# Ledger of designs, part 100: designed miniproteins, single chains, continued (4)

Each design is a single chain, and the fold is of that chain. pLDDT is the mean over its residues in the fold that is shown.

## One batch from the design tools (miniprotein)

Design m15682
Fold by ESMFold2-Fast:
Structure m15682 (fold): chain A 69 residues (1-69)
Amino acid sequence: MDAEREQIVEVLAESLAAMPVEEAVAEVRRFGERLGLSPEETERLVQLVRDGRYRDAARLIVDAALRAG
């Protein structure tokens, strides 16, 4: 369970890190909309991406998806 979650987090983090920052920001905003995150939670994701904290951003997205599903 945790190993599979961590694998998804790693893949997502690598994908975000490979993008230009503004594309990564747009992608996490889209995840926020799809997962029903508040504007404050979405802006936190944006801040994590801008700070280069791609694994933290990816983990938050994955955890939110599991909570929403």
Scores: mean pLDDT 81

Design m15683
Fold by ESMFold2-Fast:
Structure m15683 (fold): chain A 105 residues (1-105)
Amino acid sequence: SKKDKLKELIRRLREGLRQVFAEAISEAPTPEQREKVRAILERFEKELDEILNDESLTPEEQFERVKKILDEAIAELEKINPDVAERFKALYDYYLKEFEKVLKE
């Protein structure tokens, strides 16, 4: 189904984002910046799980909510580390195009 294809794309995006977060946390110049990046990751993971577990949402509604939380995470990361935010934007752009392909099926 479209929903199953969307969930698989989100799983792959999540794995890619976790790698970028792990690098950002390990490279953080201060404990305070490390905590801020970790907090953004934890909130993003929680919100993503809530969207994916809400079986009342259509694939289109799930996609719109995922875009919203990604935009919010990128905006917060940009205030802390613009280079990390750019890596997130690159992954987001790639998977946004893949999500759009699934929705057009």
Scores: mean pLDDT 81

Design m15684
Fold by ESMFold2-Fast:
Structure m15684 (fold): chain A 65 residues (1-65)
Amino acid sequence: MLSDQELEDEVTLSLALMQIQITKNSPDSEEEKEKAIEEITARAVAQLTNEALKEELRRYAEEVK
């Protein structure tokens, strides 16, 4: 079982990935989407404690731009 901290990191990552996906599929301009994805990524990375998950999120965010 994941520790409480690992579970919190997994939830943070999952929510960030979901928000990025929703943003990508929104009718907003490409500029607004990129800005929103950057803001979502920065906030989630600041909340994550696991370096591997931070790296995974950063990689995903760059790939979906």
Scores: mean pLDDT 79

Design m15685
Fold by ESMFold2-Fast:
Structure m15685 (fold): chain A 73 residues (1-73)
Amino acid sequence: KVREELEELLRRALEAPDYRKSKELLERAEELAREHGLLEELEELRRRLESERWNEILDRAEERRRELLAALE
């Protein structure tokens, strides 16, 4: 499925260790989406994955906050 391929490319871009690699994967995803008329789906998938990533960061921050508060009286 093209949608599954787009999602995989976006995930790999988010996990990429450097900006250049991430940009290359994003460009590939955009090109694939354009060829299949799935630019709207790409935008939705990107937004969802970015939201999931932010939720992970926020969860980590909340856990750290609780640990710090537990150390205080």
Scores: mean pLDDT 73

Design m15686
Fold by ESMFold2-Fast:
Formats: structure tokens, C-alpha cells, sequence
Structure m15686 (fold): chain A 65 residues (1-65)
């Protein structure tokens, strides 16, 4: 159980780094007026936020024991 929690925490940390990078790329794309790149990064951010929510839910369920 603890090993599973540690693995999920590591996954969550990796996803949070990816989300931060995607948000930075989105800011740059918007600053440069690259609407196509901005739209692509917005979709990436949405996918990452959804995955983070799933991992957080799994962690919560395991930690409630």
C-alpha cells in the first residue's frame, strides 16, 4: 500500500512539472501571438489537469485507509 502511494505521489509530481511547463509554453505562445500553439497548449493543460485529478483521487482513496 505505501509503495503504491509513493508511486502515485511520484507520478503526481511529474505531472505537476509537465503542467507548469505547458503553462509556461502557453504564456509564451500568447505573448508571441501564436494562436495555433496557444490552442494546442491549452488542450495539453486540460489533459494534464484531468490526469492530475485522477491521480489525486486515487491517492485520496488510498490515504483514507
Amino acid sequence: LKEKIEELKKRLFELEIELSLARMKLSIAKLMGDEEAAAEYEKEIERLEEEIRRVEKELRELEEK
Scores: mean pLDDT 83

Design m15687
Fold by ESMFold2-Fast:
Structure m15687 (fold): chain A 61 residues (1-61)
Amino acid sequence: GDLILQVARHDLGLSDEQFEEVVRLVREGRLEEAVELLKRTTGLSDEQARAAVEAIAAALA
């Protein structure tokens, strides 16, 4: 799981702090808030942000 999460962080261009907050929201089941945070920090589309959150959730399972 760790390698997949590191690749996701790099691909999204997130800082460590930004990525930690996304991971925290996913761990808390706050998936919609994680999508909104990704859209706000990266400029990704809704579809792209949802796919990224789903990938992070899968890596954490």
Scores: mean pLDDT 77

Design m15688
Fold by ESMFold2-Fast:
Structure m15688 (fold): chain A 57 residues (1-57)
Amino acid sequence: GELEKKAEEVAKKVKEVAEAAGVEVDLEDLKRAALILLEAGYTPEEAYKKLLEIFGV
């Protein structure tokens, strides 16, 4: 669905930034976390920032 597509885009952006910072992350775990945040009412931008904070990047 649309939320799943947005979650994938957020997850890909987080993974790219995390890898650049030397942090190993699993794309499927990031997609799941992003989807949960979007379903909870966070915007894609808010979900992105929250995931970066959680992973310390």
Scores: mean pLDDT 85

Design m15689
Fold by ESMFold2-Fast:
Structure m15689 (fold): chain A 55 residues (1-55)
Amino acid sequence: MPSLEELEEKIRKLQEEIERIREKYGDSREGALEEAELTAELMLYFVQKKELEKK
């Protein structure tokens, strides 16, 4: 079970990676697909964070 701190770090790194993909690939289909996959992973971490903040 990842800690809240571990999830926040993963979220931060994914956000940085998404920005890098946007800057490097622009409007390419490859960039759009990679961004979509990373965004889906980011959403899963947000769900996990909400569950950990639940008390």
Scores: mean pLDDT 77

Design m15690
Fold by ESMFold2-Fast:
Formats: structure tokens, C-alpha cells, sequence
Structure m15690 (fold): chain A 75 residues (1-75)
């Protein structure tokens, strides 16, 4: 889970010109507040939307991997 969240934070930081460490912290705070299952569902929705909009494949794949890891954690 941690590795997938870290990779996602790096891809978001690259795509939007943000600090990867701050993005990772924000993602961890959302997981704590909403839980892994709800966060996974939100990331799956974002991955689908961004793929349709032609976002970079690396970002879409990072979102899908993080969602899959969070779903596994939610079990």
C-alpha cells in the first residue's frame, strides 16, 4: 500500500507541479479520514475520468495501482 501511495504522490506532483512529500501526506490524511475502501473508490473514479480526458498513462496507472492496493487493505 505505502509504495503504491508514494508512486501516486510522485505522479500527481509531476503532473501538477506540486511537492511529492506534501501530496503523499494529503493522500494519507484522506485515507485516515475516509478509510481505504472509500478512497479506493474515489481513485478508481478519477482514473477512469482522467483516462477518458487523455491524461498521461503513468498517472492513470498510478491511480489504478493505488486503488487496487487500498481495496486489498480494506478487506
Amino acid sequence: VEEAIEALAEEIAKAFGLDAEEVKKALEERIKKWGPGRTAKELEGQARQLAEEGAPESLVEALRRAAAALRREAE
Scores: mean pLDDT 79

Design m15691
Fold by ESMFold2-Fast:
Structure m15691 (fold): chain A 68 residues (1-68)
Amino acid sequence: SSEEAAELASKAGEALRKGDIEEAKRYLEQLKELGADPAAVERAIEAAEKGDYEAAQRATLEAYLSAV
């Protein structure tokens, strides 16, 4: 649902702000299961693993928008 996607995207964004990459990846994978664009999710995870949190946040927003 759009509410569930919003909650997952919010939690992923919060994990990214804390630098908790494994937690962020978990929420991003769940967002993908809800129908988010896999390419946007993969970009978010890759950016997070590289420490590019600005790019990771942007890709997370793209993933959320693709799921609603």
Scores: mean pLDDT 85

Design m15692
Fold by ESMFold2-Fast:
Structure m15692 (fold): chain A 88 residues (1-88)
Amino acid sequence: DEAYEYLLKGLEALKKKDYETAIKYFEKAIELAPDSEVAARAYFGMGLAYKKMGDYEKAKEYFRKAAELAKKLGSGFAKAAEEAAKEA
């Protein structure tokens, strides 16, 4: 799945602390598979990237988007995303 491959590339860029590249890959994953588990995890990755860059307002926004989407999908990931949104 192309969307999942972009999610993995975004996570790899996060690991390398290339936050701008991570965000671009996560945006591509969301574009290819909106309203999916991949998109929910990509929103969470964007939240982490913005938090590491010191943009706490954007971090909170993207963690909330991840939580809302994960909750709609019945994903166990929703709780982690909700907690991240509160602490951003």
Scores: mean pLDDT 87

Design m15693
Fold by ESMFold2-Fast:
Structure m15693 (fold): chain A 78 residues (1-78)
Amino acid sequence: GSMSEEEFEAEVLRALADMYLAMGDIAEKQGRLDEAIEWYKKAIELYEEALRIHPDDVYARSGLEEAKKKLEELEKKK
């Protein structure tokens, strides 16, 4: 199969979003709540961009939902 440049960009954005989600989880575990919030917000932005390009990406959708949930719970705690 072939992949368009846009599909490749969507994959890269999702991979970066996954990394930022993981960094948020690490920051949260370390009690660095302000950093965790910044990472989760960045992950959300990248997942939304990935889904704009490739709306059927179930992994990006799952990651976006998780990042939004964590951000909401964390912001309510502050």
Scores: mean pLDDT 84

Design m15694
Fold by ESMFold2-Fast:
Structure m15694 (fold): chain A 76 residues (1-76)
Amino acid sequence: FGELANKGKEAFDAGDYETAVKYYEEALKLEPRNAGTLTMLGEAYKKLGDDEKAKEYYEKALEIDPNNELAKKNLE
């Protein structure tokens, strides 16, 4: 899990949002209810211009962790 999440973050920080999505999706296959990974997948989709998917993942993150400030901020 950690390796995949770290690879996703490395890709995101490099501006390779498609690769970030791929690694975060693989990380979620191992831990489907990880609010942090769901939030980062939302951020990556937002950077790709897929606002509908970004919103969906922020909402999923808030279902798991209602105090996730980054997800709440992005739904405002």
Scores: mean pLDDT 79

Design m15695
Fold by ESMFold2-Fast:
Structure m15695 (fold): chain A 68 residues (1-68)
Amino acid sequence: ALSARQQQVQALAAALASRFPADDPELQRIRAIEEELRANPDLSDAAMAELMAQIDDAVDAAMARLAA
């Protein structure tokens, strides 16, 4: 089963996929992080926090474009 963090990232990627095309750069970045989390389930807390920060940045960038 996916970890809670991996499930959160997967749900976020799915939610953004409903609003943006599949080739959207921010959506692709979030999906790349999702795959990294799947490939490296035993990440340190620091590495996990960094990936979550990158997801937050990608979401903010995507939402800013949607709001424009």
Scores: mean pLDDT 73

Design m15696
Fold by ESMFold2-Fast:
Structure m15696 (fold): chain A 63 residues (1-63)
Amino acid sequence: VSVLQQAIEQLEQEIAAIEEQLAAGKEEITLPSGEVLSREQAELRLEALRFQLERLKEQLEKL
């Protein structure tokens, strides 16, 4: 399903952007959307995005 695959790709890109900046030791994380998060907010968002990604991948496997 193209819509589901596109959603997964978007989440993976956002997760990668956050992970890369956290690994680089940045205190402020800039999302692809231009939103700026603190390190703590970025870690919480990363957990939420990873949870959402797992759910979408599970839905894709059921189709």
Scores: mean pLDDT 80

Design m15697
Fold by ESMFold2-Fast:
Structure m15697 (fold): chain A 64 residues (1-64)
Amino acid sequence: MSEEQRELSREIGAKLREIGDALDALLAAERRLRELVAGGGSQEEIDAAQAEISAARARLGGAP
């Protein structure tokens, strides 16, 4: 009883942490993109921020 519940809880906890990290990365990248657009950032910086958003969305199971 405890062993199976402990393994399942560990797996759920790991997945929740992974999702949380990916969401935090997505929000940070989207905030960065907004700052670059508003602040007159370079096209290279904007492209990099967009790539980070795409990578974070992929981690959350979004379409490539």
Scores: mean pLDDT 78

Design m15698
Fold by ESMFold2-Fast:
Structure m15698 (fold): chain A 79 residues (1-79)
Amino acid sequence: VEELEKKADELFEQAKKAYENGDYETAIKLFREAVELYLEAAQKAANAGDTERAQRLIAKVREVNSFLEKLEEDLKKKK
């Protein structure tokens, strides 16, 4: 669980940097990978009875999704 969360955090950070640099393709890919790892980590935490950690990981998924939504809006705005 810890390794998945840490890797997801690294991907999320890299995705934000790519987004800031205007590399939307890379940002989308990295954000999606981060979501997948956070969801897997949350499922494993829940299965282990660590409800608090599972909830925290789901909150991180929501944060990543908010960046994806903002990125999608930026792609729709041509200037």
Scores: mean pLDDT 79

Design m15699
Fold by ESMFold2-Fast:
Structure m15699 (fold): chain A 58 residues (1-58)
Amino acid sequence: VEELLAAARAAIAAGDLLSAELHIGMAKLVVAVLKPENEAEYLAEIDRLEAEVAAARA
C-alpha cells in the first residue's frame, strides 16, 4: 500500500494525474481487501491524495 501511495504522490508531482488516479484506485482496493491494522491511516492519506488530484485539475 505504501508503495502505491508513494507512486501516486510522485505522479501528482510530475503532473501525471492519470497515473496518480490509477495508483490511488489500486491502493483503495488493496486496503479494502487486506484491511491492515493501520487502515484508518492509509484511508486518510488516500483522501488527501484524492484532494490533491482534484485541486490539480482545477
Scores: mean pLDDT 79

Design m15700
Fold by ESMFold2-Fast:
Structure m15700 (fold): chain A 55 residues (1-55)
Amino acid sequence: SIEDEIYKLLNEALRLSEEEMKKLFEEKIQELKDRGDYKSAEALEKAQKALLESF
Protein backbone atom coordinates (compact mmCIF):
# COMPACT_ATOMS: atom_id res chain seq x y z
CA SER A 1 0.00 0.00 0.00
CA ILE A 2 1.06 3.63 -0.31
CA GLU A 3 1.04 3.89 3.50
CA ASP A 4 3.62 1.07 3.67
CA GLU A 5 5.78 2.80 1.04
CA ILE A 6 5.55 6.13 2.92
CA TYR A 7 6.53 4.37 6.15
CA LYS A 8 9.56 2.76 4.49
CA LEU A 9 10.59 6.10 2.97
CA LEU A 10 10.27 7.87 6.34
CA ASN A 11 12.44 5.24 8.05
CA GLU A 12 15.04 5.58 5.29
CA ALA A 13 14.94 9.39 5.54
CA LEU A 14 15.64 9.27 9.29
CA ARG A 15 19.11 7.94 8.42
CA LEU A 16 19.85 10.73 5.92
CA SER A 17 20.85 14.38 6.11
CA GLU A 18 18.10 16.99 5.68
CA GLU A 19 19.23 17.69 2.09
CA GLU A 20 19.37 13.99 1.17
CA MET A 21 15.94 13.48 2.71
CA LYS A 22 14.46 16.39 0.72
CA LYS A 23 15.93 15.00 -2.52
CA LEU A 24 14.54 11.51 -1.81
CA PHE A 25 11.06 12.83 -1.03
CA GLU A 26 10.95 15.21 -4.01
CA GLU A 27 11.94 12.35 -6.33
CA LYS A 28 9.14 10.13 -5.01
CA ILE A 29 6.56 12.94 -4.99
CA GLN A 30 7.35 13.73 -8.64
CA GLU A 31 7.16 10.02 -9.54
CA LEU A 32 3.69 9.81 -7.99
CA LYS A 33 2.50 12.95 -9.81
CA ASP A 34 3.90 11.68 -13.12
CA ARG A 35 1.73 8.56 -12.84
CA GLY A 36 -1.33 10.64 -11.86
CA ASP A 37 -1.40 9.57 -8.18
CA TYR A 38 -1.96 13.05 -6.74
CA LYS A 39 -3.56 11.75 -3.53
CA SER A 40 -0.45 9.73 -2.64
CA ALA A 41 1.78 12.65 -3.68
CA GLU A 42 -0.12 14.95 -1.28
CA ALA A 43 0.19 12.39 1.54
CA LEU A 44 3.95 12.16 0.98
CA GLU A 45 4.28 15.98 0.88
CA LYS A 46 2.55 16.16 4.28
CA ALA A 47 4.82 13.42 5.65
CA GLN A 48 7.90 15.33 4.44
CA LYS A 49 6.73 18.55 6.14
CA ALA A 50 6.07 16.71 9.40
CA LEU A 51 9.53 15.11 9.30
CA LEU A 52 11.24 18.44 8.55
CA GLU A 53 9.49 19.99 11.59
CA SER A 54 11.18 17.30 13.73
CA PHE A 55 14.64 18.68 12.82
Scores: mean pLDDT 77

Design m15701
Fold by ESMFold2-Fast:
Structure m15701 (fold): chain A 116 residues (1-116)
Amino acid sequence: MVEVVESGGGTFKEGSSVTLSSKVSGTDFSKSNISWYREKPGELLEFVASITADGKKYYSEEVKGRATISVDTAKSTAYLNLENLKVEDTATYYNVVTTEDGRLVMGEGTELTVVK
């Protein structure tokens, strides 16, 4: 069974930075596609960033230039670094793992609140 546990949320000030983490177990992490999605209050789930099994990285236009996605395969951990936080980054952040067999697994999320 694949398990995803996100962490690193909390309350942060506008203009600061945060690193969100996701511990992934039960799958070959190096053969999985790793994506970060977020759900803003009252909005639908939106794409933030992804890294494919072959190492290609993709970012949404809203975070491009201030987000960095990375993985530590030895720790089976994915990271999303967000710099220059905006109030509009307030959301629950989910790590979505697409396994080699095409299954989607998502954790319960980590809540990020950005204040002025």
Scores: mean pLDDT 86

Design m15702
Fold by ESMFold2-Fast:
Structure m15702 (fold): chain A 68 residues (1-68)
Amino acid sequence: SPREERQRRGIKIMNKTMDELSKAKSREEAEEIVRRTVEELKRELDLSPDQVEEVRRTLEHLGDVYLS
């Protein structure tokens, strides 16, 4: 179904983002990865503003963990 395809696409985007964040060399690079991923997820999954904020917070925490 279109709903299941969107969820699979979201998981694929998140997996790619985690790989990119693990390879980030600077905080600025990690912030750019988070920004691009949030924009891609918003577009692909048609996320609400609340969902966008939740995803952004999760990715920012992941970026901080990889760079701390």
Scores: mean pLDDT 81

Design m15703
Fold by ESMFold2-Fast:
Structure m15703 (fold): chain A 60 residues (1-60)
Amino acid sequence: SEAEALLAQAAAALNAGDTAKAGELAARAARLGGLSGAETVAALAKAGAPTGGAPSAPAG
């Protein structure tokens, strides 16, 4: 979905140290996907964001 692509970009922005861009992308993803704050944080962690989670591949 579109929200997944935006969350992946937000995670990449966080890894690049661009927290402002990451926040904007995450907010857009949450709006499109109807995600709560907790769901947005969990999705960013799964996408490889530095905050929370470091394990390898999710199914998806």
Scores: mean pLDDT 69

Design m15704
Fold by ESMFold2-Fast:
Structure m15704 (fold): chain A 53 residues (1-53)
Amino acid sequence: KLTPEQARELVVRLFTDPSLRDEWLRLFAEHPELVRAVADQDWTRVAELLNGL
C-alpha cells in the first residue's frame, strides 16, 4: 500500500513520464476524484484512491 509521501512521488513520476501518459490519462478520466485530489495536494486522499484501484 502507498503512503501519502509515496503517492505524491508516484504522481509526479506518472505526470512527467511520457511513456505512461496514455494509460494514466485514461485512469484519471475514469476517476475524476483522483485528479481533484492531486490538484488540491491532498496526498492522503490520493494514496487512499490509488490503494483502492
Scores: mean pLDDT 75

Design m15705
Fold by ESMFold2-Fast:
Structure m15705 (fold): chain A 78 residues (1-78)
Amino acid sequence: MVEEMAREIVEILLRVSPPLSPEELEKRLKGTKEYLESLSEEERELIRRLLPVAREVVDEPDEARRLALAAEAEAALA
């Protein structure tokens, strides 16, 4: 579960960042996994719920729709 979440987060990050070297990719995956393991189950559930929205935001080419998706995610967390 945590390993899968870490991979999903890094995949989203790679879509908005410049290409990473193999060493940087490994460090980022390890760091993300360690961070997720440090969180409570409630915090991990929140991140899990946000991952689909983050992916949609990153994949959305229209800035206005991207902002709308971000606002919808914010409302869902309230």
Scores: mean pLDDT 72

Design m15706
Fold by ESMFold2-Fast:
Structure m15706 (fold): chain A 61 residues (1-61)
Amino acid sequence: SMKEEAEKKAAEGDKLAAQGKYDEAFAKYGEAIELYIKLGDMEGAAKAAANAAAVLKAAGR
């Protein structure tokens, strides 16, 4: 389902962030945010956006 795909993209972002692959993690969180918005899941979108912001800070942005 679209919800499972959004959760999968967010989880892939988490794994990439743990590996220090911040640009790739940011891209996966972006994909998750888009899917959560299409679902009307604003809480899921906000959480993924917060994780995206965290990886930008970790990358020295």
Scores: mean pLDDT 87

Design m15707
Fold by ESMFold2-Fast:
Structure m15707 (fold): chain A 74 residues (1-74)
Amino acid sequence: MAKELLDSLSEREKKVLKTIAGLGEATQREIAERLGLSQATVSRHIRRLEAKGLVARDRRTGRVSLTEKGKAAL
């Protein structure tokens, strides 16, 4: 339907996902620098995206990458 143009993600969450997609994998600092956001703001968005299953964080490095679901959401 042409009237259900609401994305399942907020504009800022999509921006974070697109940034991670462009980098392949990224730290919170790299995402913050690229988007001009604070690391705290990026951390909050990453946590929400991880809760939705759209990104995965490497436990050892703290690097974040897209899941298959995250790629499908873009």
Scores: mean pLDDT 74

Design m15708
Fold by ESMFold2-Fast:
Structure m15708 (fold): chain A 84 residues (1-84)
Amino acid sequence: SPSLQKAVEYFNEGVEKYEEGRYEEAIEYFEKALSLVPDFGFVQAMLGDVYEKLGELEKAKEYYEKALEVLPELEAARHRIEQL
């Protein structure tokens, strides 16, 4: 769908910002992706990663848990919750 394609584009832009250490901009792109696809588990997992980098561990845990609700077999999110 057009919404899914645009959400993936926002996800990719957010990942690029994350890799550059531009965490606030990464959050903006990930939130745009979720506005189009609210149950986008990979975006929720990446928001967990960003908040972990910012030291906001409770927010990181919340987003990893949301990712696991959508994708229960997402091992990366499960392991990160265990490390927080």
Scores: mean pLDDT 85

Design m15709
Fold by ESMFold2-Fast:
Structure m15709 (fold): chain A 78 residues (1-78)
Amino acid sequence: AGEAALLAAQKAVESARDGDYGTAAFNARIAAEVAEKLVGNKEASDYFRKAADSARAGNTEEAVRYAQKAIEALQKAL
């Protein structure tokens, strides 16, 4: 479950850097759902939701920053 959230987060970062904000937001949302419901990591879930919101706004810098914070929270728990 944690590995699945990390994979979705990595796809979100890559898509955001490519300017595909829709795919970035979608993958960040999937990572948030997995982090909250399957891993139980609320901190990571909150950061992934912020990453998704930033991606939807077209803010690549912020989307990547929040996704990285979420990845750090997940890795700390794994």
Scores: mean pLDDT 78

Design m15710
Fold by ESMFold2-Fast:
Structure m15710 (fold): chain A 96 residues (1-96)
Amino acid sequence: VERRAASLFAAAGILLAAARIAKEMGDEEAAIASVEAAVELLEELAKLAKELPKEDVEAALKLAERVIEAAREVGAPEELIERAEEVAKKLREIYE
C-alpha cells in the first residue's frame, strides 16, 4: 500500500507540473487534461487513505489542496473542481 501511495504522489506531482507548463504555453486542453489525470490519481490515493499512516494522509490532503488550486488556475470545469474537493473532504475526515 505505501509503495503504491508513493507512486501516486509522485505521478500527481508530475501532472501538476505538466499542467503549469501547458498553461504557460497556452495549451488549455493539455492543462485541463493534466489536472483531470491528477484528480483521478488523487481519487485512487483516497481509496488507500484508511491504510496509510497519518503523516501520509496529511500529505495527501495537502496534495488535494494543490490539485484544487491548479484546477481553478487552469479554468477546469466545475465538476472537476468538485471531485477534487470531495477527495479533500474525505481525507480530512480520515485524518481527524
Scores: mean pLDDT 83

Design m15711
Fold by ESMFold2-Fast:
Structure m15711 (fold): chain A 89 residues (1-89)
Amino acid sequence: APAAIAKVREFLANTDDPEDQVNLLNLLSLLESAEAGFLSPDLAEALARFVLESTPAQLAELGRRIIELARGRTRAELEEGLRALLAAA
């Protein structure tokens, strides 16, 4: 979703915290991958909706959790972990 990508880019441009920058860059990368069709469509929609409804702090935390989920995991494991994370929010 272009609106979700734009929101994350805006927060990235307005943060001076290096940890938040890394976390938001990872979230942005996942959103761009979702737009390119690398995530299940329902999960891509749920992720975009969560981003549009979230505060900057919630987006930085989501990005941090995505980094943890992506370490040494398959796409299927990442999608399962992301579904659980979005459901818990």
Scores: mean pLDDT 81

Design m15712
Fold by ESMFold2-Fast:
Structure m15712 (fold): chain A 106 residues (1-106)
Amino acid sequence: EEEERKREAELHLLRGVMFDAAVRAGNTEALPAAIESYEKAIELDPENVEALIRLGDLYEKQGDFEKAIEYYEKALEIARKQGNTALADFIEKRLEEVKKKLEEAK
């Protein structure tokens, strides 16, 4: 049930990390699988901040700054709700950088 769903979310997160690593190594064919895996992790555990941050990072790398901002803002809301001030500060800095890139990209 609840714990099983969180375990399944973690497995999809790990799958996403593997495909994301392949994308970073130059295998762009792995991109849809990385996105799908992170989306599935978030579907099973909507408060999985790591999956939200990783999906935001992936969209930022692809130049989709608007989607990157969307996922970082979701991650920030959850981090603040959980009282994780260090994580919230980290996400806020990422948001500032990606918003700057969006302005520069026009």
Scores: mean pLDDT 85

Design m15713
Fold by ESMFold2-Fast:
Structure m15713 (fold): chain A 97 residues (1-97)
Amino acid sequence: SMEAEELLEEAREELEEARERIREGDLEGALEEIEEAIRLAEEALRVGADKEEVRELLEEARELALEVMRRAGDDRKLILRAIGLVLRAIGILFELQ
């Protein structure tokens, strides 16, 4: 549907913004964008988005959250938040099977 396509495009834009924030060292901002992308991907699924496109987005979101974890150093709050997003993405991916 057009609604699903629009939500997927918004999710892609959030992941692009997350990538830029990681490059700039804004790890907190990157996690906010990743979280929003996962939320948009979940909503897209509810309105009939292509499961393969959603899978690709969630895999990208997971990889970006893992990158934040690698760059977080000793910031336990950032690490825990990133772990939470990785687990959320994995949970949705598992339901997509």
Scores: mean pLDDT 88

Design m15714
Fold by ESMFold2-Fast:
Structure m15714 (fold): chain A 66 residues (1-66)
Amino acid sequence: AAQAEADRLIAEAGRLSQKSVEYRKLADEYRKLGDEEKAKFYEELSRQYQVEADRLLAEANALIAA
């Protein structure tokens, strides 16, 4: 069932997107503290998690559309 597989991918994408938001907030907090190294580290993690979330959403949409 393509829908069940898509639902699992959507759930995982949502989880990764949530992590991306959390890391973005951490990056902003470290910037406020003047910790530029940690700010850049978490900013990069946020981007990586968002890219992975977008990839899983695209895969889920392809399963539903096919």
Scores: mean pLDDT 85

Design m15715
Fold by ESMFold2-Fast:
Structure m15715 (fold): chain A 56 residues (1-56)
Amino acid sequence: MSEEEIKKAEEAAKSAGEAAKKYGVDGERLYKEVLELMLKGEYDEADRVGVRALLA
């Protein structure tokens, strides 16, 4: 992955983790899960996990 792609993945994962933390879920765990999915190139799955955190 390019440096820009990695940075974008980290920013998106942080945003999802912060949102999850606000709603009382384990934001650190969710951040790691979203980041791992994005690093694997599974962007659709990362979005689903992140969206679930925002809706929780």
Scores: mean pLDDT 68

Design m15716
Fold by ESMFold2-Fast:
Structure m15716 (fold): chain A 57 residues (1-57)
Amino acid sequence: MTPQEILQLLIEAAKNNVSPAEVTERLRKLGVDTTPEQVKRALESLKESGGTTQPRP
């Protein structure tokens, strides 16, 4: 897995509101050394800074 592939997986997970635990399990199955806390922080950052987040009234 390249860092680019990992980032794409995180972006897709953020868009689909996948739980950090599920994303962490997927990443670990791909040989990525990560924790649910790290994944949660990455997903929250991507949701906030993803450039497609439109705040709705």
Scores: mean pLDDT 72

Design m15717
Fold by ESMFold2-Fast:
Structure m15717 (fold): chain A 67 residues (1-67)
Amino acid sequence: MSVEEAGELFIEAKRALEEATDLPPEVRQRALDVLNEAVRRASGTTDPAEIAEIFREAAERVNALLA
């Protein structure tokens, strides 16, 4: 997976979270924590493969929380 593809999944997961207006506060907070952690981890590396993996993993976790 490319950084572009992983970034697109991440943006889509973030949008899904924003569109989920009737979420329990704890679920929203967990999803936000996952997204914030991914951004922090990605900012600590310049390796495109590692950045792609971070964003893909975060998107999968957020989507699982919203399911």
Scores: mean pLDDT 82

Design m15718
Fold by ESMFold2-Fast:
Structure m15718 (fold): chain A 108 residues (1-108)
Amino acid sequence: EEDKELLEKAKKYVLEAMDELGASPLLRIAVNRAFEILKERIDRGEKIEEPSDEELAALSPTLQKIYERAVKLIEENETDEESKEKIKLYVRQILVEAQRILDELAAS
């Protein structure tokens, strides 16, 4: 599977989870910015590594619920186990980057 295709799938699952949970416009902006940052990193040939346990623990309750719902959507819609794992990795990275963006906005 092409990494950019799996990243696009991860974005779709995150946005679907957000729609079901009634996420704010600000959160949607943060998620879209996070996606663009990760896409740029992949375009540079960067290998996207798994987030640290500390980064995952720092996710807000709202982002944690979005992650849980996105994982369920991935399990329901994807059949290839390797693709599932990569899409979940990209979901975690999108949410970690979105949390960072939200924290920067809150600090102003």
Scores: mean pLDDT 85

Design m15719
Fold by ESMFold2-Fast:
Order: C-alpha cells, then sequence, then structure tokens
Structure m15719 (fold): chain A 62 residues (1-62)
C-alpha cells in the first residue's frame, strides 16, 4: 500500500536524521509509529516496525 510505504519512508528518514538518540527519543518515535500504523493489518504493522527497529539498532551499534 502506498500509505504504508509513505509511513515507512518517513520514519526511516526520521531515524536516519538522529545523532546519538536518547532512549526517550527512541520511545517517542516508536510511539508515533504505533499511532501512524494503528489502522493497518497486523502483518503490515509488523513489517514496518521490523524495518524501523532494524534501522534504530544499526544506528545504535555504530
Amino acid sequence: SSEAERILKEFIEKVESLKNPSQDEIAEILQELAEALAGFPLAVRREIFFEVIKKINELLEK
């Protein structure tokens, strides 16, 4: 879906813009993502959450 793809792109760009994010900043982003995805099927929500969390982990490991 174009809307789910837009949300994924938006949140990946938001995560990539962060420099040494705090736990509070990460929690805020995940909360906003949960709200943005609330109307989507579970499979779509899981896929997008997985991609965003993966990006956050990559950022935190480097």
Scores: mean pLDDT 83

